Designed miniproteins, single chains, continued (5). Designs and how they scored, part 99

Each design is a single chain, and the fold is of that chain. pLDDT is the mean over its residues in the fold that is shown.

## One batch from the design tools (miniprotein)

Design m19438
Fold by ESMFold2-Fast:
Structure m19438 (fold): chain A 97 residues (1-97)
Amino acid sequence: SIPLEKVPEIEIIDAIVALTQLMYPDLPTQDKVKIVEEVLKKLGFELTDSLRFDIYLRVNLAPTVPVSKLQAFLAQYPELVERVKPLIEEAAKKVLE
């Protein structure tokens, strides 16, 4: 597996998007975007307009990706999944409040 500190920034974003899609497949795109943004803020990312657009695009496309492919991608980053899963759960509670 790839160590967290060597994971490219875009792959961190893709992993959070994939995990959010698998955990909350039925949430509206807007709510999934807010969850991903909150997790990235907690990880120290600056939410530029460019990054927000990238998040929106990836969240909107995630439901079109087979579940097996999302799972296979996440299996490469077990440390990242363990770290971000509770952050996604916390963000979802905040967004759905």
Scores: mean pLDDT 84

Design m19439
Fold by ESMFold2-Fast:
Structure m19439 (fold): chain A 71 residues (1-71)
Amino acid sequence: MERERDLEALREVDRWLEEAGKSMTADTPLDADQQRLAEAQGKALELEKQGKTEEAIELVVRTAREILAER
């Protein structure tokens, strides 16, 4: 089911964000996929600031799914 894929993608995103966070200890350029996730995370933060937490989460998950689909 796609819902199961969303949860798995969310866990992969969490892992990627954790690894990306470690990689950003120096001003190193992000991988293209990590850059897309970082951009989505930035937009999600703006949505969360507006109280739209569910939309923020959906944006990140959707971006992760798109990246995984392009594999």
Scores: mean pLDDT 66

Design m19440
Fold by ESMFold2-Fast:
Structure m19440 (fold): chain A 87 residues (1-87)
Amino acid sequence: SSLETLSQEEQLARLDKAIAHIEELLAKETDPEAQELLRKALEHLKKAKALIETGDPSLYPEAEKEIKLAEEHYVRALALRAQRAAA
């Protein structure tokens, strides 16, 4: 996995960028359902960050699972916005 090849500092920097990006989208979002999905994505990214902050490589698979869950909620938020823009 990508996490196994990065330093802890590099992994955290990537997560901080992802968190900042979703926080910025959430600040601009007006759709309540998309806001909920973005908040759930943030929760999962923050859980991944906490796991990586331990410095324990045995937690990397769980951190990657949390990142994947965040991505699923993020993609659903974008899809919802696209569907409502097309209607």
Scores: mean pLDDT 84

Design m19441
Fold by ESMFold2-Fast:
Parts: sequence; structure tokens; C-alpha cells
Structure m19441 (fold): chain A 73 residues (1-73)
Amino acid sequence: SPAEAQKLLEELAREVEKRIEELLAQGTEEAFAKSQQLVAIVQEATKRILENPEEAEQIVAEAKKQIEEVLAA
């Protein structure tokens, strides 16, 4: 449902916000670049979910994997 898709987006946004805060606290250009990549991943996931709310769980799972890969680099 649209309400469930919105909840998944809000949960993703909250988790990413915490990760961005941790990156910015490091004060490095590398960490700043990673924070920008996380923002881009969330924006893309949001667009995809708004287009196909029924795929929200899959899109959020893919976004979380991409975020983990960025943070591991």
C-alpha cells in the first residue's frame, strides 16, 4: 500500500541520516563524498518507490546494499 511504502521510505531515510551524521563527524573529504553518495542512493530509491510502490521492499533492500558497499569502500 502507499502508506506502507511511505513508512519504508521514512525508515530508510532515518537510518541513512544517522550514517551521514557519522560520516560528516569524520571531517574528511572522503567521508563527505560518501555522504553525498548516500543522499543520491536515497533520492533514487524514493523516485523508484513513488513510481512502483509495490516494489518498495525490493527497492529499499537494494538501496541498503548500495549504502553498505559505499560505507565499506
Scores: mean pLDDT 84

Design m19442
Fold by ESMFold2-Fast:
Structure m19442 (fold): chain A 74 residues (1-74)
Amino acid sequence: SELDELEKRALNLIHRRDPSFLDRLGSLPESERLDALARAIVETDRELAERILEAAKKEGHEKLAEALERALQE
């Protein structure tokens, strides 16, 4: 899906910037992981974050969309 391709791009960019990020993300409580991921995406590439938000809304991933909306408002 469009969302899957954009998420893969974002994760690759995050990994290049901070190779330990995914290990730290996995150590967080599940309830905090999505917000941490959304913040990392926005900090890495704001325009890509906005594209992921629109794809998440389109494909019905409401929790991801909400997390990205919160991160984009910071």
Scores: mean pLDDT 85

Design m19443
Fold by ESMFold2-Fast:
Structure m19443 (fold): chain A 89 residues (1-89)
Amino acid sequence: SNFIKSVGESMRVLADVAEGKISVEQGHQLIVQATAKHVTPDELVEANDRILSSDLPREQKEAAARISIRTLESLGASDRAAEIRERLA
């Protein structure tokens, strides 16, 4: 698990989304590519939880959560997506 690098890559994508440089849909595609490469559903949930626990702007945290939920649902990991939804509530 290359957890720290995965978080760093995700934050870069999320910064671009927050700045309006790319869409949420484009960000989702980039995260899906990273997930297919080496990130498991559990690792994605853990990375998202770390982002939500950080001091990042709320918009970036919400973008991270939306992309993670969408990616997990696309992979059939609906139980893991539910964990992120609960964390947001």
Scores: mean pLDDT 70

Design m19444
Fold by ESMFold2-Fast:
Parts: C-alpha cells; sequence; structure tokens
Structure m19444 (fold): chain A 101 residues (1-101)
C-alpha cells in the first residue's frame, strides 16, 4: 500500500518451515535526525504475541536485520514493528508470513 512509511519491514521469506529461520530487515526510512527504537513482535492469527524482540536503535537511512527462529506451530503469522523516533512519532509496520510443516 502506497504512503509515506517511516519504517520498511522486509522478510527473507513469506513461507517458512516450522523450526526454520526468517531474517527480518527493519529500515528507518523517515527523515527524522534521531534514531528509531521499538519492538518486533510475532503475532498469531488471533493477534496474540508469541515472540517479542527489542529493536536496537536504527539511525535514519540505516537498517537492522534480526534473525527470528520460527519454533511455532504451522499457521498464519504477522511480524509487527512498533517503534518511536526521537521526535515522539509512533510508527507501526506489518509483514505477513505463513509457517508450514
Amino acid sequence: EEGPSRVRLTLSSTKVKSGGTVDVTITNVGSSSLPLTGTLDLKDSDGKVVKSVAIPPIAPGESVTITVKMDVPPGKYTFVVTAVDGAGNRVVAEADLEVVD
């Protein structure tokens, strides 16, 4: 969906075997001069958080890659980044994936 996003969320795969890994790349695409900080959550199809990882500070134009082990049952999941920049702006980015057996 087109719009000015302050965070770009990229997955290495949108389908992963249970017990496999996904590399989640989080890019600060905002124009703020201050780093972005927040959390990366993995939610199941009911919206329940099944994993949570702190995101290290990401400077404007920089990215961080977090390797997530998908030791969860097969099903539909969503990665959710909830972050705040140093100017107090809150941002949310989501990426869907499927875990297969």
Scores: mean pLDDT 77

Design m19445
Fold by ESMFold2-Fast:
Structure m19445 (fold): chain A 62 residues (1-62)
Amino acid sequence: MLLSAEEVEKIVAELVRRGLISRATGLAIVKEAKEAGSLSEEKFIAALEAAGVPRSVVEELI
């Protein structure tokens, strides 16, 4: 599935709030989504897992 830039921004904001990713990492992901207009769910999950977020946590937010 594709996530809109707005959906990516909302999920990233929650992960930063929980302390699961850094603000810098979150901003990089949001920038990519805004530049593309959308981000694939698979690519988004892979980026979050690379940042240390467990897949189970990502799945509860999507």
Scores: mean pLDDT 79

Design m19446
Fold by ESMFold2-Fast:
Structure m19446 (fold): chain A 91 residues (1-91)
Amino acid sequence: AVPVVDVDSVADLSKEELARMAMESALALLSQLDPERAAELRAMWEAGAPVSELVAFLKEALRELRERGVISEENLERTIASLDEFEAFLA
């Protein structure tokens, strides 16, 4: 059977569990666009870097992708805004 996530169970997840899920998703997406930067982000996360440092690194990686023309400016601004909201939620 396909695993179905009970949406009501999300309220029972710790901030650490939510951060882990978000980090795995970010790493999966970044690995498709910049595998070297994705590897650096994973190493920082596994070394226990604080969420603020992980978010800062991800923002810089996304800015570099924009400078290289891999992503649009609109996508960069939208993603940075989402990361700012996520960091504020975890603080």
Scores: mean pLDDT 73

Design m19447
Fold by ESMFold2-Fast:
Structure m19447 (fold): chain A 74 residues (1-74)
Amino acid sequence: GVKEEALALVEELKKEVSDPEVQELLTKLENALKSNDLEEADQVLQQLQEALQGNEAVQEKLLELSALITKLKL
C-alpha cells in the first residue's frame, strides 16, 4: 500500500545519506508515518527538503515521498 511504499523509500534514503542530522529526521519521519501523524510527517519532510537542498537524486526521492504522503491524507 501507499504507507508501505513511503516507509520503503524512507529506508532507501537512510542507506544513501550518512549525515547524522538527516538520519534523525528520517527516523522521525518513519515514526510519524507508522503512527499516522501526517502533520508531523509533512513538517519533517519540509526539514528534509531544506537539509538536502543540493543533492538532486535525493531531492527526486523526497518529491516522490511528498506525493505518497499527500495520498495518505486523502
Scores: mean pLDDT 83

Design m19448
Fold by ESMFold2-Fast:
Order: structure tokens, then C-alpha cells, then sequence
Structure m19448 (fold): chain A 99 residues (1-99)
């Protein structure tokens, strides 16, 4: 739990910089958060804590991460097309499945 919380705080700090060049670092942090969450035992206590951390994670994703990814795609691909949070999760899940 503490490791997941620290990763979410690191994700927030990197995203707050608003630097499109940090898009890859943001995706790596998202992957690490999802990997750590998947390693937790399915207990009632862990489910309650994951629900709380999941809410915080989604807030950081929607408010800070998505705008940085939008700026990255606009800068390098000349498009305002933005992957939804669900599409980002699918991409991270595919990366996890390949490892």
C-alpha cells in the first residue's frame, strides 16, 4: 500500500510539471502502480485501501495526466486526439501482459 501511495504522489508531481516530454515517464509510473496493485492479496482490508487509492489515482489521471498526454500528441503528431483513461488502462494492461 505505501509503495502504491508513493507512486501516485510521484505521478502527480511529474504530471504537475505539464511537460509533454514526460509522457513516457507518466506511462511508466502508471504501469508500476497497476503492477503493485495486482500483487496485493484479495483481502477486505486491501480492497478498501485500493478503492481509496484508486479514487485518488483516477483524480490525478483525469486532472493532470490526460492534459500532459494531450500536449504530447499535439506537439509530436499534430492532433488533439486523446486516449481516454480507459484506453490508457488498456494500453498498460497490454504492456503488463507482454511481460
Amino acid sequence: MEKIRKLIEELRKVAEEGDPEKAKELLKLIKEIMEEASKLEDTEENRKKLKELGKEFMEVMEELVVPVLQAYTQKYYGTDEVPSVEQIEETVEKILAEE
Scores: mean pLDDT 71

Design m19449
Fold by ESMFold2-Fast:
Structure m19449 (fold): chain A 69 residues (1-69)
Amino acid sequence: SDDTAHLLGMFQQGLTDIQTQRTNLTNQRNVLNGQSGPNAKNQANNLDTEINNLDDQGTTLTGLVDTLS
């Protein structure tokens, strides 16, 4: 149905948005790899947590896309 196609498109856009956010956070994380000190380590740990949360959301949306496909 048209409703299913529309939902699929919305979830696919959501996956694209998650990938963009993940790339941005990963780039920020990589900048911290050459830095030392507790502030850089804390920022890296926070970014790792955010990336893991995006990975979980991406897994959920991928499952929804697969179900509707």
Scores: mean pLDDT 86

Design m19450
Fold by ESMFold2-Fast:
Structure m19450 (fold): chain A 61 residues (1-61)
Amino acid sequence: IEEELRKQGYEVLSVEEVARSGNYVYYRVTARKDGKLVELDVAVNTATGEVQILAERERPA
């Protein structure tokens, strides 16, 4: 997950597993992009290895 996000320009700072459903694991990721601190909601399909960014939010401060 960190490797795929780094390829998309994110500097990954932390990864937290939030939920699991079927073949999907959902993570909350804190990262930097373009000098800003962001929080990502990420879904990983464990059968295919596909990583999807579901939401991106700029964190305060």
Scores: mean pLDDT 79

Design m19451
Fold by ESMFold2-Fast:
Structure m19451 (fold): chain A 115 residues (1-115)
Amino acid sequence: MPSLPLPAEVTETLEAAYSRRTSERNEAHLPKIVYDDGSVEYDEITAVVLIELSALPDAPDVVRGLVDMIRGVLTSPNVLTALSAKTLARLPFTPSRWVESSKAPLPPLDVVPKK
């Protein structure tokens, strides 16, 4: 059953990241992550949300869908920065391992990676 409650720190990280990013551009109706070059990536916020959900100790079903959606986005410094160190340590997988696996002949991402 995938309907487990999020750990408090995961929920706090998601809410802080979402609120912070949307407030920074006065376009608060659309969730987004702003890169240091000024580009905006809405799919990155979706990736952050999904990564944080996969941090649940009993969320194995989420992990499979997450792999393809975020394999390129996990290399984004903005996504990695949005994760708390404690949340990142609690992932059922490591971002670096996922990035390495994505270098194999895998299907393309559904989430647009930063170019």
Scores: mean pLDDT 42

Design m19452
Fold by ESMFold2-Fast:
Structure m19452 (fold): chain A 82 residues (1-82)
Amino acid sequence: DILENIIKGIEEAVKNNSLEDLQERLAALASVYSDETVKLIAEAIVKSSASKEDKIALLKAMASNASPETKEYIEKLIKEIE
């Protein structure tokens, strides 16, 4: 299951990296990957065991470099978890 693998990847990254480094990586990823992939990663962040504060920070970083449609999708996810 690709979503489960992404969730585990996010949890491992949060555990082993600074929040700032992960935000930079996710922002860069959002600029180069397809809308479908970016949305899937955003869903994985929401479903991860990361703190609410970390989830919001990571989602905002991705939204900054995402397409307008994907940015609106991510902003809705942020509202739902706040």
Scores: mean pLDDT 85

Design m19453
Fold by ESMFold2-Fast:
Structure m19453 (fold): chain A 81 residues (1-81)
Amino acid sequence: SDADLETLKAVVQDILDNGKLTPEQRAALEALLTVESEAELRAFLAALDRQDPALAAHVRTIIRTELQERGLSHLLHLLDP
């Protein structure tokens, strides 16, 4: 839902503001914030999986960990391939 995507984007913004990230991880998360739908998010993550699978795995782990720590595990479906 749009509400799920907006909640995910707010968490990603907090990660960008406070997280210890490599330049590559930061760039990927900044690009993720430009998506406007769940379909665009899935397409973005699928493209990242093809282009740089290691970076894609790290980005998913960073977001997944933060979502789980915040009790937002219901949003984990947005990260599925």
Scores: mean pLDDT 87

Design m19454
Fold by ESMFold2-Fast:
Structure m19454 (fold): chain A 72 residues (1-72)
Amino acid sequence: MITFAADVPEEIRAAVEAALARYVEQAGLTDAEAEVTGVRPDGDAYLVTVRVRGTRDGKPYDETVVLRVPKA
């Protein structure tokens, strides 16, 4: 599940969700939740600050990460 705590441009929301899904899969997270806390432009992309919570190998996971999401 994903929650947008900051205003995120509608045109990149699907890309943000895709980037988060990839991050969750690569990190091996179960029961993952994400909260977007900030967005800032960076050229042809956005730097999206996300708090990701879940479980990894039966242990609690809670990290703030910055994802680079292209505008297109």
Scores: mean pLDDT 76

Design m19455
Fold by ESMFold2-Fast:
Structure m19455 (fold): chain A 88 residues (1-88)
Amino acid sequence: SKEEEIERALLMLDAAKKYIAASVPEAEEMLKQIEEEKARTAADFSKLPESMKKVYEILGKFVEEHGEKMDEEKAAELDQELEKKNDE
């Protein structure tokens, strides 16, 4: 359902934010971008596909720019959490 899609997307946005915060605390600008996309999705659910695309773009840039500074153990834990959320 549309409600389930919205809930899943918001959970993925929240998980992505936690992933970045736990891995590279100095990536505050990327955390802000994810929060802005989460707020847009909450205010207007018609923007959900655009917000999801933006989150993937932010995560891709994060891995590219900050991957070497990531705590591998924490990154692995959060990747597993994201996968678990997708199974629901």
Scores: mean pLDDT 63

Design m19456
Fold by ESMFold2-Fast:
Structure m19456 (fold): chain A 63 residues (1-63)
Amino acid sequence: MDEEIERITKGAAELARLLAEAGHLAAARQVVDRAIESLRKLGASEEQIEEARRILEEAIREA
């Protein structure tokens, strides 16, 4: 479970950053929303979701 949460978060962060760097900010935001939805469906805790959101938001800000 935790390994899947980490894998989804990392993959989404990489994709969101690349999309944001390419100027596709709306698509980057959509990746974040879809990742959070997937984590919730996997039964991630609110703490895990909050940490994932922080990582994903930072990925977009780095772009």
Scores: mean pLDDT 82

Design m19457
Fold by ESMFold2-Fast:
Structure m19457 (fold): chain A 61 residues (1-61)
Amino acid sequence: MEEALRNVRLSAEWFGWPEERLKALEDVVRKVPTLPPQPSADARGGAVAALLKEELEKHKK
């Protein structure tokens, strides 16, 4: 959660990413924790990966 956002910011600073890219990544990270809990770890991982992929596609277009 917060530590994941800190890691994203740290990476952006180290690589000199533009602020727009940092904002997009922060939004994606914040969206993931709001997913409802699931009993299956595999199903949970798959759902998270699909959501992240869809959000990244939106940012491209």
Scores: mean pLDDT 61

Design m19458
Fold by ESMFold2-Fast:
Structure m19458 (fold): chain A 61 residues (1-61)
Amino acid sequence: SEEFREAWDFAHALADRLINEEGLTPEEAIERVRQELKERGFSDETIEAVVRALELKYGRE
């Protein structure tokens, strides 16, 4: 969906910066992304989908 694409583009870029530039763990970066997406008004379903995608990319399988 368009909402997922917008949320993913934002979340992916933020998570990458937090991990690679700020030195956060994937878990810390994903939690920060979750809060930022909530503050931006994304739906809970979209937030959960983005978090799962980030966990697959950066976290443990």
Scores: mean pLDDT 83

Design m19459
Fold by ESMFold2-Fast:
Structure m19459 (fold): chain A 89 residues (1-89)
Amino acid sequence: MAQATLDELIKKYGSKEAALEELLKRAEDSLRKAKEYEERVAKDPSDSKAAAQAVGHRLLAVTDATTLIEVSEDEELRKRAKEIVEEAK
């Protein structure tokens, strides 16, 4: 599963290193968007669309970060991905 995601990103970005950097960027961007939607929900708890987006983006952040942890041997990238998983709990 993780390998299939990595293979698609390698095809798109041309190298494993570029694919891993893109996974990290996607995970960080998804976590940031989740927090932005959570701020909207905090201001208006009836905003069900914002609530759904917050949950969806947290799930995407965990998925991409977990994939990076599984496929990367770079300890710094793995450390940053683990921080995203902890933050997204």
Scores: mean pLDDT 81

Design m19460
Fold by ESMFold2-Fast:
Structure m19460 (fold): chain A 98 residues (1-98)
Amino acid sequence: MEKSLPELILELQVEVGMALLARGLKMEELVEKHAKEAEKIAKEIESKKDEIPELSKNTQLQLAEAYQALGDVYKLMKDEKKAEEYYKKAEEIRKLIG
């Protein structure tokens, strides 16, 4: 059950991608399902946030892009509060990369 940060980041990217694909297909129930799975993964990543600075810059960039995309998913779901939360997480990671 315990996964590494790079594995979690890859899973986050997959779930976000699936949510965006489901949105394109107008399958709203699948958008919600994949968004919720992405949120669970994001919470697990957050529990390991002290390890994020130790990741390669490329992996940190992948995480920032995944959080940005998850924000876009919640914005499409009209959940502005969660969208802003994930946009802020993406910005924080980008500041670490700088």
Scores: mean pLDDT 87

Design m19461
Fold by ESMFold2-Fast:
Structure m19461 (fold): chain A 96 residues (1-96)
Amino acid sequence: SELKEQLEAALEALDRELAETGSARIRALLREAKEVIEKALEEDTKEAYEEALKHLLAVQGEIQAYIQAFIDREGVSREVDEAEEREIAARLAAAD
C-alpha cells in the first residue's frame, strides 16, 4: 500500500528528528506523532491511513512552528542578557 509506505517513511523521518533534538518537549511532540502512525498501522485500513497522514502533516506543522518559536525566544533572551551585561559594565566604568 502506497499510504502504508508513506507512513513508514514518516516514522523514519520522525526518528531522525527525535535523534537530532535535545528538547524533552519536542521529543514528547515527536513521540505523540509516532503513536498516531503506529495506531493507523495497527488498524491497517485505507481510511485509518488517510486520516493518520492528515493528522501527521498537521502535527509536523505544529512541531516545526514550536521549534522555530523556541529558537526565536532563546535568541531574544540571549540578546537581552548581553544588552543588560553591557549596561552594567558601562555603569561600573562611569563609577570609576
Scores: mean pLDDT 68

Design m19462
Fold by ESMFold2-Fast:
Structure m19462 (fold): chain A 119 residues (1-119)
Amino acid sequence: MELYLANKEGKLVRVLLEESTPLSEVSKLVSPYLNVPVVDDDRPAVLASYPSELVVAFVTENPEKLNEELSKIQHLHAGRVFSKETPLEEVEEYLIDLLRSLLDSKVEKLELVAEIDLR
């Protein structure tokens, strides 16, 4: 699956990961790109709470299955889940809208600064 993380400056990181990949491993690798603290959280990244400085989206082959798993843990939104068939532009527009609404960001576009493979 894919994880997209964006910060208030409009920097974007794409992470290729397994559903079991811990947030601590993701956090160590994305921290220098997104200027956010390293989180020591061994929960699966897909089920974890992200720093308030970040907006996140997931892309998967089965968004319904991941949404069902997320509903079981009673968590309000680590990010929106998209289909693998969703255009990247739709994922980016979603992240920009969240950055503007939740983080009072003035970003108009995202800059992909890193692609990380954790599979």
Scores: mean pLDDT 75

Design m19463
Fold by ESMFold2-Fast:
Structure m19463 (fold): chain A 70 residues (1-70)
Amino acid sequence: SVHEQVAIAELSRRFGVSRARAAATLREVLALIRQGRYDDAVALLQRELGVSREEAEEALRRLVGLLSKL
């Protein structure tokens, strides 16, 4: 979807990861969110993007907001 492509592009640009890595990360985060596993989603974002917990939590909040439009 357009919103998924926007999320991939934003993650790639903001965190300096490839679009392929951003896409794979987004798919895993979506699966964890659907399962209510928010702490695991934060940990995945930290591992894949190389960011702090606070940055991962902010990224998760923005992704949840974007994905609610899907």
Scores: mean pLDDT 80

Design m19464
Fold by ESMFold2-Fast:
Structure m19464 (fold): chain A 68 residues (1-68)
Amino acid sequence: MPSDEEAKAFGKELGKEGVEMIKNGLSKEEAEEILEEKFKKYVKEKKASDDQAQIASQEILRAMSEVV
């Protein structure tokens, strides 16, 4: 299982990737779809808890909201 710190770091990194995708010409919807697939894969493969999934999700949303 990832730690809460690892979940937070993952969320920040994935959110940054989404921001870079939008800056490179992807729509917000396209970026969000790609990020959702990566997020689901992370939760499944790392067996993240619901709390850890929530932490990562919140960090992704924060990073995305700062540019969009």
Scores: mean pLDDT 77

Design m19465
Fold by ESMFold2-Fast:
Structure m19465 (fold): chain A 84 residues (1-84)
Amino acid sequence: SAALLEELRRRGREFAEDMKKNVSQSVLDEIEKAEKELEELIREGKVSKNEAAVLYGILSAFYRLLGYDEKADYYDALADEYLA
């Protein structure tokens, strides 16, 4: 019985990690689409410096929430650059 409980716990942990990765990847794909749209709007001069800073700040916050700290730091730096 103890061996069965440990096996069930192991399978449960694996399933939870797989679901977390799949959900996070789906959200990441939508954010990447928004990133491309923002980059195009900036290239076309349709976004002010202040608006670009706010949007990069939002992207940083979303990546931070998902645990992608390096990407969050990258967008924090871009937001700061546009505010300077």
Scores: mean pLDDT 75

Design m19466
Fold by ESMFold2-Fast:
Structure m19466 (fold): chain A 92 residues (1-92)
Amino acid sequence: MTPEEALREAVRLAAQTAIDLANRLDISPEEKQELLELAQRTIENVEKGDVAGAARDAIEALRKLKELSTDPEVQANLDAMIARLRELAAAA
């Protein structure tokens, strides 16, 4: 897997994680809509080849999820995903 392929896979996983958590977390409709819009923008950026833009949108979605989550395990998993996206973006 190339660094770019690894970044695309990680970005897609992050977008899916944002969608799944937005649907599971007890958050406001406005916060849920913002997360879904960030996830959709991430997917669109990957599809158009803007992997760097997609990575930035994915990181913002994960950061927002971390702020909205009260579960330390979820927060730790989101931190790991953010760190991985930053590492892959630097290598791509």
Scores: mean pLDDT 83

Design m19467
Fold by ESMFold2-Fast:
Structure m19467 (fold): chain A 68 residues (1-68)
Amino acid sequence: MKVTLPDGTEVEVKVGDTIELPNGLKVKVEEITEDSIFGILELPDGTKVKVKLTVDPETKEITEIKPV
């Protein structure tokens, strides 16, 4: 799935890939749906958090990242 990060960078992602966010944080992709990417966000202290990345279906931009 091709998505646009908040900084305008386009990335191709699939289940099992790691997305590097513009702030340097990494999300390991576990599931991709039509409007969402689910994964594990690793914080700088090593804490792992399950997150949902909301994707705009028209622009394919990541609009929201929130814990789940």
Scores: mean pLDDT 79

Design m19468
Fold by ESMFold2-Fast:
Structure m19468 (fold): chain A 85 residues (1-85)
Amino acid sequence: AEERRELEERVRRLTERFGELMSEAENALTEEGDVERTIELLREAAETLGEIQRLLAQLDERKAQVAGKMQEEVKKRIEELEKKL
């Protein structure tokens, strides 16, 4: 169905964005030492994972669960970094 194809394409695009955000966050932290920017990028990455999980819940429940666990890990990393501010 066209709806399933559209969801799969959206998941692909969001997964690419998530990868870009995580790469930028790592660079901001390790190369620039910018904790505040790292937190902002990780928050956007967590929101992106939340959208991926929502879409995947309609396609593949197991993959949606994995995305949810990844979002929890990103949120924990944000909390740890916020303690440095």
Scores: mean pLDDT 85

Design m19469
Fold by ESMFold2-Fast:
Structure m19469 (fold): chain A 57 residues (1-57)
Amino acid sequence: MEETRRQILLSAEELGLDPVEVLEAGLKGLEAERAARPSPGIDAAIARLRELLEELR
């Protein structure tokens, strides 16, 4: 959990982007992939990104 959060924050910082925007973009991508081919792994990834997004808001 902490490693993923740290990596997202560092990536956003490198790009000069708001971490919230990076997480929102990632969430949209995963939701689109879930619509194309739903799987437990994608559902888990979406749930985790939503938790991280709520922590940063």
Scores: mean pLDDT 72

Design m19470
Fold by ESMFold2-Fast:
Structure m19470 (fold): chain A 79 residues (1-79)
Amino acid sequence: MVEEINNRIKQLSQQADLARVLAQQGNIDQALALLDEIEAELQLLLTMAENLNAPQSIIDQINEALSYINRLKEEIEKL
């Protein structure tokens, strides 16, 4: 399960990189929509981790990913 959560966080990070590329191409609305989907997935992972009493290190990783996505959304929205 920890390995599954880590793999999913990695996949979501790759999708965030795709959102950045879309924003650079001028597809701002598509980039923001993708980041919203990533944020929703991370929130579900956080809820799952909390319900499973996952180690604090896993919860911290998910929260760091959420913070990164929110910062990226703010940067793209200012374009």
Scores: mean pLDDT 83

Design m19471
Fold by ESMFold2-Fast:
Structure m19471 (fold): chain A 73 residues (1-73)
Amino acid sequence: SNERRIAAIATATAIRAIGAGMSPEQVMAIMRALLGLKDAAAAEAAARAALPYIDAGDGEKAVAVVEAHAAAA
């Protein structure tokens, strides 16, 4: 189901963000934005767009990118 796939994407993204040293507030903002999406493909696109910023430790840009994708969906 879309809900289960979105939860899996949000969880995997959160684990990666935690590993990159992002703050709990930034991790929660990313999870909230991804879990708010209704389509798993949109959640995947949002998570993928944020990955370079997560890997760079740029939590502010990672959150902004996911929220922008969520607003556009």
Scores: mean pLDDT 85

Design m19472
Fold by ESMFold2-Fast:
Structure m19472 (fold): chain A 100 residues (1-100)
Amino acid sequence: SEEIEKLKEEIKKLEDEIQELVTELEEALKAEDYEKVRELAEKLEKLLEKLKEKYKKLLELLKQSEVSREEAIFFTATAINMAGAEFQLELAKRWLKEKE
């Protein structure tokens, strides 16, 4: 439970950082700023890798314990947020490839 709460805090911090990067990436894409999109996409990919690792650890802990409704909601919301950010990264990578 303490280990789960600590992971939730770490995940929430990463999600906040990812949300800020996604917003900046969307603005850079609108501006067609190739260098900015490339830089932000690289940063987003690294943060998503960290988030996936923590999400995997959370899943293993939840498999070993009774899952509260609150924990289930948090876990599901994190998966949705992660999928959304991955989709935005894929769109940015596709745009960068098209503009080469």
Scores: mean pLDDT 88

